# Designed miniproteins, single chains, continued (3): the designs that were tried, part 27

Each design is a single chain, and the fold is of that chain. pLDDT is the mean over its residues in the fold that is shown.

## One batch from the design tools (miniprotein)

Design m8913
Fold by ESMFold2-Fast:
Structure m8913 (fold): chain A 100 residues (1-100)
Amino acid sequence: SAEEEAEKRILEIAEETAKRVEEALKNKDFETAIKIIEEGIERINEVLKEHGLTSKPSKRITKIEAGFAMALSAIKAKDEKTAKRAVESIKRLIEEMRKE
């Protein structure tokens, strides 16, 4: 289904984004971390738009987007601990979704 194809693509984007953000945070490169998250969110939204899912994303996709939004806010606030927890939560959610 279009939803299943979009979900697989979004998981790939989210995993790539989370790994790149984790590396940027380890280097204390907060500007790069912000840019990576913003680009990741834009890519996820493009996939949703391409598959006609913008108005009804799955609850799990909504949680991924909320996680990145939380990470972004934390990085802008220079709250490294909250940012790292948000990224870790996204990584756990991706692993759970891949097992199903």
Scores: mean pLDDT 84

Design m8914
Fold by ESMFold2-Fast:
Structure m8914 (fold): chain A 65 residues (1-65)
Amino acid sequence: KRREEARKRRQKLLEEATKNKDSIVQWAKERGFTDEEIKKMTLEDYAELLNIRPVWEKAEELRKK
């Protein structure tokens, strides 16, 4: 169950990370990631940023309050 869920989520994120790589890079740079850090990122790292992005934006919204 957990393995299947995790695999399915990872595969979808990798697919979306590939499609939105430039957008993810731009978003990361806006949040203080350096060019060096971005260069060292793998496709899985991009997928992780894509996954964190909506959570991070919600956290920023809550922090404003």
Scores: mean pLDDT 72

Design m8915
Fold by ESMFold2-Fast:
Structure m8915 (fold): chain A 75 residues (1-75)
Amino acid sequence: MKVAIVVETAGPLDPEDLRRAVEAVGGRVHAIIKDGDKYVILAEVPEENLEALREAIMALPNVKSVTIIPVPEPA
């Protein structure tokens, strides 16, 4: 499914670590956007792997919070 992932950071974070976390759960990154202390990641991720994705991102250094927002796709 298509998701927007909002990652709040408490310090420097490499966007490539975010890409690797998404890829590690079988997802694909379309875009990573930095907005101040936040990264917004647009990605496609298997629905069954969303919890694994959240855990993988939370394991990264300087991650304060992770919010995963499902983006509706036309059928």
Scores: mean pLDDT 80

Design m8916
Fold by ESMFold2-Fast:
Structure m8916 (fold): chain A 74 residues (1-74)
Amino acid sequence: SRRREEEERRREELRRLKTLALSGEGLSALGHAMSEWSRRKPELEEFGRRMEELGERGRRESEEYRKKLEELEK
């Protein structure tokens, strides 16, 4: 039935968005931790900058997917 198909697709989309949001949060946390660790070594400054940029990107992506989840939840 159409209603069942719509519910199935909605559940699949919600699961996908939740996974993407969690991935972004994990990337953000990892990027921050690696950036903090690299601050202890001057030779790792560039690496620390790249990790911070990666973490910030993950955070923004996570925020975007969380907003989409809130819209789908009504």
Scores: mean pLDDT 71

Design m8917
Fold by ESMFold2-Fast:
Structure m8917 (fold): chain A 68 residues (1-68)
Amino acid sequence: SAEERLEETVKRAIERIKQLDEYEKKHGKLSSEEVARFIGDVLAEIGDAIDEYLQELKERRERGEPVP
């Protein structure tokens, strides 16, 4: 479901951010530009997952199904 995809996307985003932090601790700091691109990619994935989740909630509401 879109809800499951959103949950998995958020969990993956948190893991990727932790991996970036560990990478910097071992290999040195990335440039601000590299970090900005990384964060931008993560935010874009989360945004897409949120849009999909909100669309599913709207469709469920239109069908008279329970929504949180």
Scores: mean pLDDT 81

Design m8918
Fold by ESMFold2-Fast:
Structure m8918 (fold): chain A 61 residues (1-61)
Amino acid sequence: MSGRELVQRIAKMLGVSPRELAESLGVSLPTLQRAAARTGGNMEKLAEELGVDPSVLSDLV
């Protein structure tokens, strides 16, 4: 699965757009897509790859 598809899936799961998800994490959309591709869409690994606290992803739910 591509990073773009993974970000779309994660954003839908959290009830936000891909752009809103990137803004909430303080990164650009292409950076988020690359990180998602590298981590396979695992939220814990994605947070670690982006250098954010995993609790930030929990706050979006």
Scores: mean pLDDT 76

Design m8919
Fold by ESMFold2-Fast:
Structure m8919 (fold): chain A 109 residues (1-109)
Amino acid sequence: GKAALDAEIRAVLDQIVALAQTLSLDQQIALFDRLVDLVDKYGADNLEVQITLGVALIVGGVSRRFNESVLEAIRLLADAIVQGLPFLSIAQQKDLLADLRALLAEIQA
């Protein structure tokens, strides 16, 4: 059901965030940009998600000058995706899970 999809999405996001800390700065910036695209795709109609995205974009802009905050921006984007989950249909959650699994596989390659 929807609860099982929510749990799977959260588990994949946790893996992405954990792997992000092992990546180079350039790879972390690329991951940040990919997560921004996912928040825009799945959170466009949700004001709270868009506010969290706005904060992540500010932190991410600052972190491009400072190595230590790219991971913080990535965590904020993961939080934005989780915040949007209750507002997604089952079909949208399945599409999001597929997109996140593809992103995780790309990071692991």
Scores: mean pLDDT 81

Design m8920
Fold by ESMFold2-Fast:
Structure m8920 (fold): chain A 83 residues (1-83)
Amino acid sequence: ADAVQQRRIAILQAALDILESEGVDAVTPQKVAERVGLSKATTSAELSALLQARVPLSGEAKDLFLELTTRDGIEALKAAVLA
């Protein structure tokens, strides 16, 4: 529902903000967790679900995910979370 969507938007927006300010090598689950005020475990679990397409994306969350994909942020996060 809306609360889950807001959390996804916050996580993806934080990743994009880190990428824009510090570069793609700085985009890690730990830095994303610090920016959104969540635990690393919660952030890593949500990112894993998003990166493996286990959850549907629409609206702002989908747009943020696509922007991260075009800027190599999704590949950086896959390396940090899934590999």
Scores: mean pLDDT 77

Design m8921
Fold by ESMFold2-Fast:
Structure m8921 (fold): chain A 96 residues (1-96)
Amino acid sequence: MKKEAEEEAEKMGPEYAKMFLRTGERLGKYLGLSEEEMYKLTLKAIKENEKNVKTVLGETIKSLLEIADQTDRYIREHGQELKEKMDKAVEEHLRK
């Protein structure tokens, strides 16, 4: 059971494998479950959430890439506006 739970968790990625296994162990101790019962429940939870975890990871990565691209664009747009405001301020000051 433990090996099967570890193998299924690894399919979701190394970090997620560690998180799911550690969470299962902690919850099992809290609930007074046997080691076998803990890993059976963990394996079931992994299988049921496999599709959901893959979807959430994909959406998160996409969102982070979009934020990075938007940040670069905002810096370029604000840089131009700042330059335009500075140039106008200098021109107005020289006219006095």
Scores: mean pLDDT 61

Design m8922
Fold by ESMFold2-Fast:
Structure m8922 (fold): chain A 89 residues (1-89)
Amino acid sequence: MTPEEREAARRGYEELVRRREELLRRFESRYGKEVAEVAVEAYLEMARALAAGRPEEAFRIAVEGQVKILELLGEDPTPVLESYKEWLA
């Protein structure tokens, strides 16, 4: 990451922290409380990793969050896991 990208990621993280309650309410109204909590925490941890200059960790957090959301919705997470493995090959 460039210094400019890292600064943008840091500001994005601060914005997400400030908007945490708004994001929770928005996702909860559409998907329910458990999905909303997983989604918002995944976004915050992903943004935190980017702000710390760890884009590979941010990508892993995003994939893990998506898998958890699919499992909570009763959807098969296998296609996401297979896609993730192909990108690491």
Scores: mean pLDDT 77

Design m8923
Fold by ESMFold2-Fast:
Structure m8923 (fold): chain A 88 residues (1-88)
Amino acid sequence: RIYDGTRNANQAFNNSDELYKISETSDNSDLLKKSATYNKLGSFYAILGNYEEASISNYQGSRLSRKSGKYDQSQSRDDISRQNRSMS
């Protein structure tokens, strides 16, 4: 009985969507939380067999994560490179 499994997945999906709506309202630091929510949505879509939506959700999650995290990572990489040269 796939129907009951689909219901449970949809409920988890709706909970994730609710969190996403709250996060989307204003705080830029919640981009990572939005990213995690999109990745969870992608996982649930994959379980439901909707691979197209799963790919889209995963892509959006990755994009948001990279936009927020990569900005900080880029700064860290530059500092590490300088320190390595300074230390010889």
Scores: mean pLDDT 59

Design m8924
Fold by ESMFold2-Fast:
Structure m8924 (fold): chain A 90 residues (1-90)
Amino acid sequence: TYSEAFNHFLKALKAIKNKDYQSALTHYTKFKPYLNLVAPGLSTMFGPQLERLDVFIAQKDAEGFAKTFLKILSILSKTDDGKIVKDALK
């Protein structure tokens, strides 16, 4: 469900903050099918970076995933739509 997907999104953000990159990757894969509902601007703004996340996930590279995901989150945290990301990373 959307609520379940959104909960996984928040857990991915918390895992990134705690440097638990494997958990962040796991939670990301669970909300990814609902990405457009959880964060509608992500696919439009970060298409190439999201494709890189998919490559790292396929390679089971949690560190490569985390580095790319942090870059996306850093840019998002500077937008009004990214307020939830900024608040979660405090």
Scores: mean pLDDT 76

Design m8925
Fold by ESMFold2-Fast:
Order: sequence, then structure tokens, then C-alpha cells
Structure m8925 (fold): chain A 84 residues (1-84)
Amino acid sequence: MSEVEKEVRELLNKMIEEVEIPSEIAARIAGQEIIGVSRVIAGEDPAKARAEALRRSVEVARKLGADPRVIETLEEMARLYEKA
């Protein structure tokens, strides 16, 4: 978990530095992350809940036409949690 969180943070920082994300897309993605966190607080498996939230964020990002770099970063983050 700690190692996965570090890699996820590095991916997020790189994405933020390389891509300007429209506030509307950022808000929708943040909403999915909040849902994932709430499921962890409710007692679901942290890795599974976070991976599922990230997969939902990928779907939202694709539908909203987000930059491919954003989509790829979210997919990589989901894979890291799925492996944990």
C-alpha cells in the first residue's frame, strides 16, 4: 500500500505538470475518487475500492474527451491498486 501510494502520487504529479485539465473534467474525476474513499471508510477493501473508483474515472474521462495522457495515468493508477 505505501509503495503503491508513492507511485500513484508520482504519476499524479507528472500528469498535473504536463497537462492542464479543464475544471469540469477534474471535478467529475474528483467525484469518483471521493466515492472510492467513502467506500474504503465504509469498510471495503482499500485496494479494490480505489481501483474501481479509478476505473470509473477512466470511463468518465473517456466520455468527456480528456487528454489521452490523463486517461493513461488513471489506467496506470488503477493497475497499481489492482496489483496490490
Scores: mean pLDDT 75

Design m8926
Fold by ESMFold2-Fast:
Structure m8926 (fold): chain A 79 residues (1-79)
Amino acid sequence: DIEKRAEELKKEAEELAEELRRLGLDGAAQFVLDQVEYSIKEALEAAKKGDEEKAKEYLERAENAIRFGRMLAEDARAR
């Protein structure tokens, strides 16, 4: 379910952005939010048009943005 996955990714991005901001990484937080919002919008539009392959590609882009943000958060927390 593309809509359910989009909702999960939006929540993950919001939680990650709050963590990134607490770490002083405001630019990274904004990047993650912008990339996930754009990708979800495109995924839902593709799904409405019956293009499930494109919808999945955009969801993967959102997942990649979250993964990148998580990497930055982990690096910032490194001892």
Scores: mean pLDDT 86

Design m8927
Fold by ESMFold2-Fast:
Structure m8927 (fold): chain A 77 residues (1-77)
Amino acid sequence: GLNKTLEKAKKEYEKHREEIVKIAKELGIPEEEIDTYIVSALIFGKSPFGPKGIIRENLTEVKEKYPTSKKLADLLK
């Protein structure tokens, strides 16, 4: 059910929280903004930067505004 999916998403987010926060700060994106989209992406078993997240949906703009190179590219695979 949805509540079990949310619990799983929260646990997976916590495992990668420090890395995600670090990347968010390097990109200049607010942690709170990324937090919402990353949790949503994890619910569907996708990359933390899933297609409904701000990073994936706006990948071109994010790459142009925040050129993070290999780390961001690897995370979005």
Scores: mean pLDDT 51

Design m8928
Fold by ESMFold2-Fast:
Structure m8928 (fold): chain A 77 residues (1-77)
Amino acid sequence: SLQEAIREGAEKAEAELPEVEAALPALAAEYGAATVAAGLRRQAELLRRAAALADPETAARLRELADRLEALAAELE
């Protein structure tokens, strides 16, 4: 189901977050901080949209993940 796919996506994104955080300085050096920050904000927006279609527990996790991506984007600027 769509909800199951969203839940699996949330779990994978949470698991990958530490690797994304560790990669940000190198990505910012290669592509520019503003470009990387824009990418993180776009992903946060997509996660918030997915949260609207998810169960309450998964929705809360997706919103928390989106907040973390936005915080990382702000740190790059």
Scores: mean pLDDT 87

Design m8929
Fold by ESMFold2-Fast:
Parts: C-alpha cells; structure tokens; sequence
Structure m8929 (fold): chain A 74 residues (1-74)
C-alpha cells in the first residue's frame, strides 16, 4: 500500500496535469473544476483504503482548493 505522503505526491502530480491539460485544450472553469474534483475524490478513496489520518485527508482538501484557485486565476 502506498503511504499517505506518496498518495499526496500523486495527487499533486495529477492535479497539475489537469491544470496543464485544461490550459492546452482551453477547457472551461466548470470542466476543469469537475476534473480536479474527480482526482480529489479518487485520492480521498485511496487514502481511506490506506487508513490515512484525518490530517492527511484535510491536506488533500486544502490542496484541492489551492488548485481550484489556480484554475480560476488562469
């Protein structure tokens, strides 16, 4: 099982890939937000299966909001 830190690193990579793809393909904010939410939900599900702490789950939620703000600023 991957560690919570490894899961967080993968989430950051996937979220950044969503932002990069959105910019490349001129996605709407709504589509970009939807894709970011899908990545965040997958990450939270993986963390639950790994027995991650509430603090690790809260970190994913905080990072999701940061990536969403980056999408809005683009």
Amino acid sequence: MPSAEEILAEFKAKAQAVLDEAKRNNWSLEETAKRLAEVALETLETMEKAGASKEDIDRVKSLFHEYLEQAEAA
Scores: mean pLDDT 82

Design m8930
Fold by ESMFold2-Fast:
Structure m8930 (fold): chain A 105 residues (1-105)
Amino acid sequence: DAAVEAFLAELQRHTGLSPEEVAELRKLRDLRSEAMEAIKNKDFDKLVEIVKEYAKLLGYSDEEIERILKEIKTFDDAVKKLRELFAEIGYRLSERWGLERHLHH
């Protein structure tokens, strides 16, 4: 939590993010915290719910989300899918808000 808040503060200071952009990043932060708690508690149903919410934030259609959910049979499948979605979010954040210099420099 503190590390993510420090990262968001650093981004706002260096990139001049709008309040709306900061609000979107806070939603991503909150979902990440919920995902980490669900992984710690081995809560399969909660992880599946979080996968659905991340896919929605990435702009996947309801049909695409249903296909993703059908591939998730076990807790390990859900964790793997979350890692893939986290990587995609990280890439899109780097591209959208010019985070490349903070992640690679």
Scores: mean pLDDT 70

Design m8931
Fold by ESMFold2-Fast:
Structure m8931 (fold): chain A 75 residues (1-75)
Amino acid sequence: MEETLKKIQDALKKGADQSDKLTKAANDLLKKASKETDLTKISSYMIGAMFESIDNEESVKVVTETLKEVNKILE
């Protein structure tokens, strides 16, 4: 569980590091998610990041790829 959380935080941080491809609001939410330990709160930030990206194709792609990576870790 602790090791799984670290992998999730790493994936979120990797997404957030693509700040040039993210909207400012989506990037801020991914950064908050990367420092969070509560999976419910991480999920809320990820959903928020997607909504903040909805009109920006590059931002949607980064958030979607980050979600896919997190989902793969949780499998």
Scores: mean pLDDT 82

Design m8932
Fold by ESMFold2-Fast:
Parts: sequence; structure tokens; C-alpha cells
Structure m8932 (fold): chain A 87 residues (1-87)
Amino acid sequence: MKFDPETLEPTPEFRAELEALEARKRAEFAALAEKDEAAAKALLEDYLATRQRELAAELLAADPPPEHREDIARRLAEIEAYEEARA
């Protein structure tokens, strides 16, 4: 699996994939910042706040065991990053 459920840390291979996906997202926001820095920053902050709220709602709805709660949060973040890279 891409996560170690006991340590809740991604494997080296998966960590590299996440870094690649994050680099793409940063490039998009950096391009926007070149045109309008304040608007780009506000958009990024709104995006992050929305995603955190969605993840929190999903975890609360699922009511998983504590160990799985953090693992699920990391997996949901992975899915979101993958979806954005695909789109």
C-alpha cells in the first residue's frame, strides 16, 4: 500500500508522486500570481480552506477508529491531488 497504517507516513515512492502533483498545482498558482498576486493568493487560500472543510466533513461522517482517521485523511488528499492532475 502507499501508506503505512501504523506510522501514517507515505512510502518513498508515493511521496515522490505527491511532490510531483504539488509542483503542478504550485505552477498554476504561480502563473496566476504573475498577473494578479493578491487575487491568486486569495484563490489559493479559498481552495485550501474548501478542501480542508470537505475532508473534515468526510472524516466526521465516517466516524472511523482513531488510527484509520488520519490514514483516511491522507488517502483523501491523495485522491484530490490525483483528480486535479487528471483534470
Scores: mean pLDDT 62

Design m8933
Fold by ESMFold2-Fast:
Structure m8933 (fold): chain A 90 residues (1-90)
Amino acid sequence: SPDDDRFLEILRKMADKTIEEMKKASKKQAGLLLEQALGVLMIARGVFETFEEDPEAVARFLAEVQKIVDEFKKVAKELGIEPPKVVIEP
């Protein structure tokens, strides 16, 4: 739905800004930014799964969130930060 697309746009914008800040930060600060961003993504997943009744919309949303998580994992590896233990599966 348009609201789902808006929610994904907000999460994507948050992720892009967080990744940019992580690349400019110390390893310790980048790790904290990563943990905060992953926390937001986990809450977003929980909210969407609770209120969305369309299984195809849920699957699409979870797939897009997983892409963001995978991008954070890649950036963390490039910056020498331990990869996140949290796995968001579709």
Scores: mean pLDDT 80

Design m8934
Fold by ESMFold2-Fast:
Structure m8934 (fold): chain A 66 residues (1-66)
Amino acid sequence: REARKEAVIEAVKDEVRRLLEAGVSPEEALEQGERMVRTAGVAHGLSEEEIEEMIEEVRRFVEEES
């Protein structure tokens, strides 16, 4: 379970980093990242609380890269 969450977070961070490097705004990059986390989280049967925690980690990553 934790390994799957970590894999999803890493994949989303990679995509978000690519978007930011391409000149996409932090807001748009985060929106794409949130969609990816929710889609993967639902597919893996994660709770809403777990999905929200993962989104918060992606948000923090975007803030650090911006």
Scores: mean pLDDT 79

Design m8935
Fold by ESMFold2-Fast:
Structure m8935 (fold): chain A 95 residues (1-95)
Amino acid sequence: GSAEKGLVFPENAVGTWTLTVTNNGSTDATVTLLDEEDPSKVLASITVAAGSTATLTFTLKEEDVGVWTLKVTGADGTVTVTFTQGDSTGTLTLT
C-alpha cells in the first residue's frame, strides 16, 4: 500500500533542501513530495532500490511555502526520509 505524511514548509524554509531516503524493504520504493492542494504538482520525486539509501536535492521557492504531502509507494518495509537544510534536520519514518 501507500503511506502518506503531511508536511508544512514555513517561509523561513525557502532555499535548498536535501532529501535522504533509506528503503529498508525488499522492493523498490518511490518517495514523492506533492502539493496538498494540487497533487499533480511534484516538488521532488525519487525511487530508491530495496535496502538502499539515495539522496535528492530540491529548491523550495517562495511560492512553494505551505502544506505538502510526502507519499511513499511500492515499499514493503520501513522507509526513512530525512530533510536537511544547513544545520536543520527533520526525519520521518513511513511504513
Scores: mean pLDDT 79

Design m8936
Fold by ESMFold2-Fast:
Structure m8936 (fold): chain A 65 residues (1-65)
Amino acid sequence: SSAEIDAERQKLYEETQEQQRKLMEKSGAAYEAGDLDALNEVLKQIEEINREMREKVKELAEQEK
């Protein structure tokens, strides 16, 4: 049902946002430490999580009738 798909979409959004928040905290710590390699790795991980979220959202949208 649309309600079940909406619930799954909300869960995906909330889980992704929490993961992004934790990674942003790690990027801040790396920046303060002057560790540019660690900062770049965290930023790449954030971009990857965003890309995966967009793909999953697309899959959920295609399940709607």
Scores: mean pLDDT 81

Design m8937
Fold by ESMFold2-Fast:
Structure m8937 (fold): chain A 94 residues (1-94)
Amino acid sequence: SAAEEARREAELMLAGARLYAEGAADPKGAARAAAGALLAIGSGLSAGLVGKREGKEEEALEALRAALEEMRAAGDEEATRAAEAGLRAAEGYI
């Protein structure tokens, strides 16, 4: 389904953002990329497009929380706030 495809794409984007953040020469750039991915995933979850099918919402939220922790470690306050907004949106609509 479109929702399953969106969830898989979001998970891959999130995993890529994490790997990029861990090894990046530009931690702030990596953090912003990850925050964008988190916000997109949060918006997808709140719209019912990501994680809602077959009880995958909790797994998606756990992934979002883990990524947010990595964003905080990167030290970019703007990126961290964007990621927090995405997570709040996802939690509010699941």
Scores: mean pLDDT 57

Design m8938
Fold by ESMFold2-Fast:
Structure m8938 (fold): chain A 58 residues (1-58)
Amino acid sequence: SSGDLMLAVALASGGLTEAEAAEVRAALAKGDRQRAIDILSRTMSRESAEAAVALMAA
């Protein structure tokens, strides 16, 4: 999915660790969007993190 590509790009950019990427996937699997946004916000703006989570959760 497009969300998987976005997560891979974030990981490749060096802003997100493999462990953090796994946590984002686990949070989304549980439907916990807020947790996923919080993790992604460490590497990108909150607006971008919210958009990424919305795309990944679709």
Scores: mean pLDDT 74

Design m8939
Fold by ESMFold2-Fast:
Structure m8939 (fold): chain A 63 residues (1-63)
Amino acid sequence: MGLSQEQAKALGEVVKLAREKGLSSEEISELADYMVDLALQGASPEEVKKEGLKKVDELVKSK
């Protein structure tokens, strides 16, 4: 498994926020896949969180 514990924590925090903002299970799945892909490509925990939060904002605005 290529995720560090810090990357997994960042992913979990962003997914929790997405759920609190009312994103669908499909949107949350897309978000999680996006963040996991970044982490596996060597993105830092801070980058994973930043890009995840940006993706949450984009998904919320697409309504």
Scores: mean pLDDT 81

Design m8940
Fold by ESMFold2-Fast:
Structure m8940 (fold): chain A 98 residues (1-98)
Amino acid sequence: STREEVEKELEEQYKKAVEQIEAKEKDPEKIEKYKKILELLKEKLLEIKFMIIEKAGLSAKDLSSPLSELSEEVREELEKFARENQPKLEEEVRKLLE
């Protein structure tokens, strides 16, 4: 249930981001590349949110709150995850932009 709620929220955010890109960008090739980048980011955010649920015992509702409302312990865990995963994410984005 909590997993399905998180997946639904991220899917809604992804859909809104795609609509914004399609409204502003006219090049179909660039739109496709941006969609692939957004899909990659959606998958990474899903991974982060599940990690927080498992480690902090947070509900999907708590994870819909702004990052500024998260506990210091959760923020530190997120910063650590970002540091460990940033180089891989940058490489994957670079490949999609080629």
Scores: mean pLDDT 65

Design m8941
Fold by ESMFold2-Fast:
Structure m8941 (fold): chain A 84 residues (1-84)
Amino acid sequence: ELEKKREEGLKKLKELEEKRERYRPEAVALVDELLAELGITLAPEDREALVEYVELLLILKEEYPEITMEKIREMLRGEILRLA
């Protein structure tokens, strides 16, 4: 029973990693678009953190339809301004 719960957890982690890889190109494109729109250049580490942030938001959007692309763009814009 504990082994089965561990197996389910590992499967979910693998699915999450595969989803992150699938959404990475979209996340990168969105981050770069908003950075260009705002005229902001970030350190590579900060840019990577924003990409990871958007990847997680895109994954959450699959389960929570109230998380719209417009809301993701607004949240990302706020995070960029916080880091700038």
Scores: mean pLDDT 80

Design m8942
Fold by ESMFold2-Fast:
Structure m8942 (fold): chain A 70 residues (1-70)
Amino acid sequence: TETTSRTSSEGRTLTVTETDEVLSDEDVEKLLEDIKKQAAENKPIELKVNHLSLKLEQADRLALAVREAL
């Protein structure tokens, strides 16, 4: 398991943890909502992803949500 943490120019922290768990479409939707909620509440953004099992569109949606949240 690999964990990467970053802090944006606005002081928001992003923690990404690699996992071997395959994410369903519903799991990805939940992550997107969690990112938006954490961003709106000024909380650190934390997510677990399996990059090897993500569909291209899922990866793009997560990347955009993170970019907009930071």
Scores: mean pLDDT 73

Design m8943
Fold by ESMFold2-Fast:
Structure m8943 (fold): chain A 99 residues (1-99)
Amino acid sequence: EIEKEREMAARMGEALARALETGDMSELLETVREVLEWAGVSEEEIEEILARLRESWESGVDKLIEQLRKKRGWPEDTPDQELRRLLAEKYRELAEEVK
């Protein structure tokens, strides 16, 4: 049981890291679908969850980056790509800790 949970958590962390680096959440949505299917969530509920995640991601990432700039005192001209890269690196570290 623990081994399977760790595998799913690691896959989620890696998919999230790639979505942050590339701005493409397609792999993240696919990985979430696989995790929810493994957990026995119905296909109807999975589709609803994925739709909400897409909407939240598009709005949430921009707000998160803005809050991180304010909270960490990062220059306003710091490229969004660099901030996304740092977040992706952190999520990869978390994924490796779970393995």
Scores: mean pLDDT 68

Design m8944
Fold by ESMFold2-Fast:
Structure m8944 (fold): chain A 87 residues (1-87)
Amino acid sequence: TELVEEAERLVNEALQKISETAKELKKKYGYVPKEFEDKVLKLLAEMSRLHTRLVRAAEAGDLETARRYLEELKEVQRELDKLLEEA
């Protein structure tokens, strides 16, 4: 479904941005700070949970629930984007 495809795009975009930010941190500091890594892993775990629930809801035909999870996923992505900008 379109909702599942959008959620997959958001997750893939987040993973790419994390990879790019980690490379810049390694160039700047020679390492990825543990605090940054811990915060990123927490947000990724939440995105993974929301993605799984969105896919399940969409497959069940519950598009209202799937759309709510997509909005929550977008909120977590915005938090991740702020974290990456502060790095």
Scores: mean pLDDT 85

Design m8945
Fold by ESMFold2-Fast:
Structure m8945 (fold): chain A 100 residues (1-100)
Amino acid sequence: SMEEKAKEAAEEMKEKMEEAKKRLDETGQRAAQDVKDGNAEAALAELEKTYQEELERLKEAARKFGEVVSPAAGEAALGEGIKALEETYEKAMKLIEEAK
């Protein structure tokens, strides 16, 4: 049913947001350690790559969510996801700067 599909889509979107934040946070922590070991350029490249990959995954998840529920719901979910991902990226960058 449409109600069941909407609920499933909302659960998938929430899971994708949580996964993206976790992957970026873990990459940031590893990158900070890599910087201490003298691998700053590679660490920054990996963090940027992970940020872009997770951003694209969130955009796709939000698009799919919006198709099932509504365009407005998809846009709202994407906005929340981007904000969470940006905050996580900022924290990771601060850890990297402190590790230099």
Scores: mean pLDDT 86

Design m8946
Fold by ESMFold2-Fast:
Structure m8946 (fold): chain A 96 residues (1-96)
Amino acid sequence: MEAKREEARKELEKLLQQAGDFIDRYVPLLDDPSASLDDLEAARQEAEALLAQLDAFEAKYADVELTPEEQRQIQRMRAELTTLIQLLDEKIAELS
């Protein structure tokens, strides 16, 4: 299914770009003692939204044979988002 495969590739590229932009924006806040609660809550919400988009992508393209590279990218994104949510929750708890 060439058309669906190409759709999956484009969708994954967008998700990877969004995740990269998110990491660059919010990871510095984890080590910043002056980070605002609003900034941390925004980061947590965005991380959850990205994880939900990843789940929706996997469900939508469950019948598509992804390359080993694409599978590694998905696994890495899931692991990074899950870890970041945990770290954000810890930081939010410290500030509240």
Scores: mean pLDDT 83

Design m8947
Fold by ESMFold2-Fast:
Structure m8947 (fold): chain A 67 residues (1-67)
Amino acid sequence: VKVTVTFSDGEVAERVLTELYLTVPGLTAIEKLSENTFELTFANEEAAEKAVEILKKEPAVESIEVS
């Protein structure tokens, strides 16, 4: 399962991605697509759902796409 996230602020992106890495054990890869856009790869849908819940609470998250 993949989630693409775009942030408005790079410092917030670094903080949030660190939080996801520590709190979502199903997060298997983080790929930087552009300055503020990242593709997150998850082992299962439950891990992806937990990450999306965290991302939705962040005001600096501009978009979330689940594939």
Scores: mean pLDDT 82

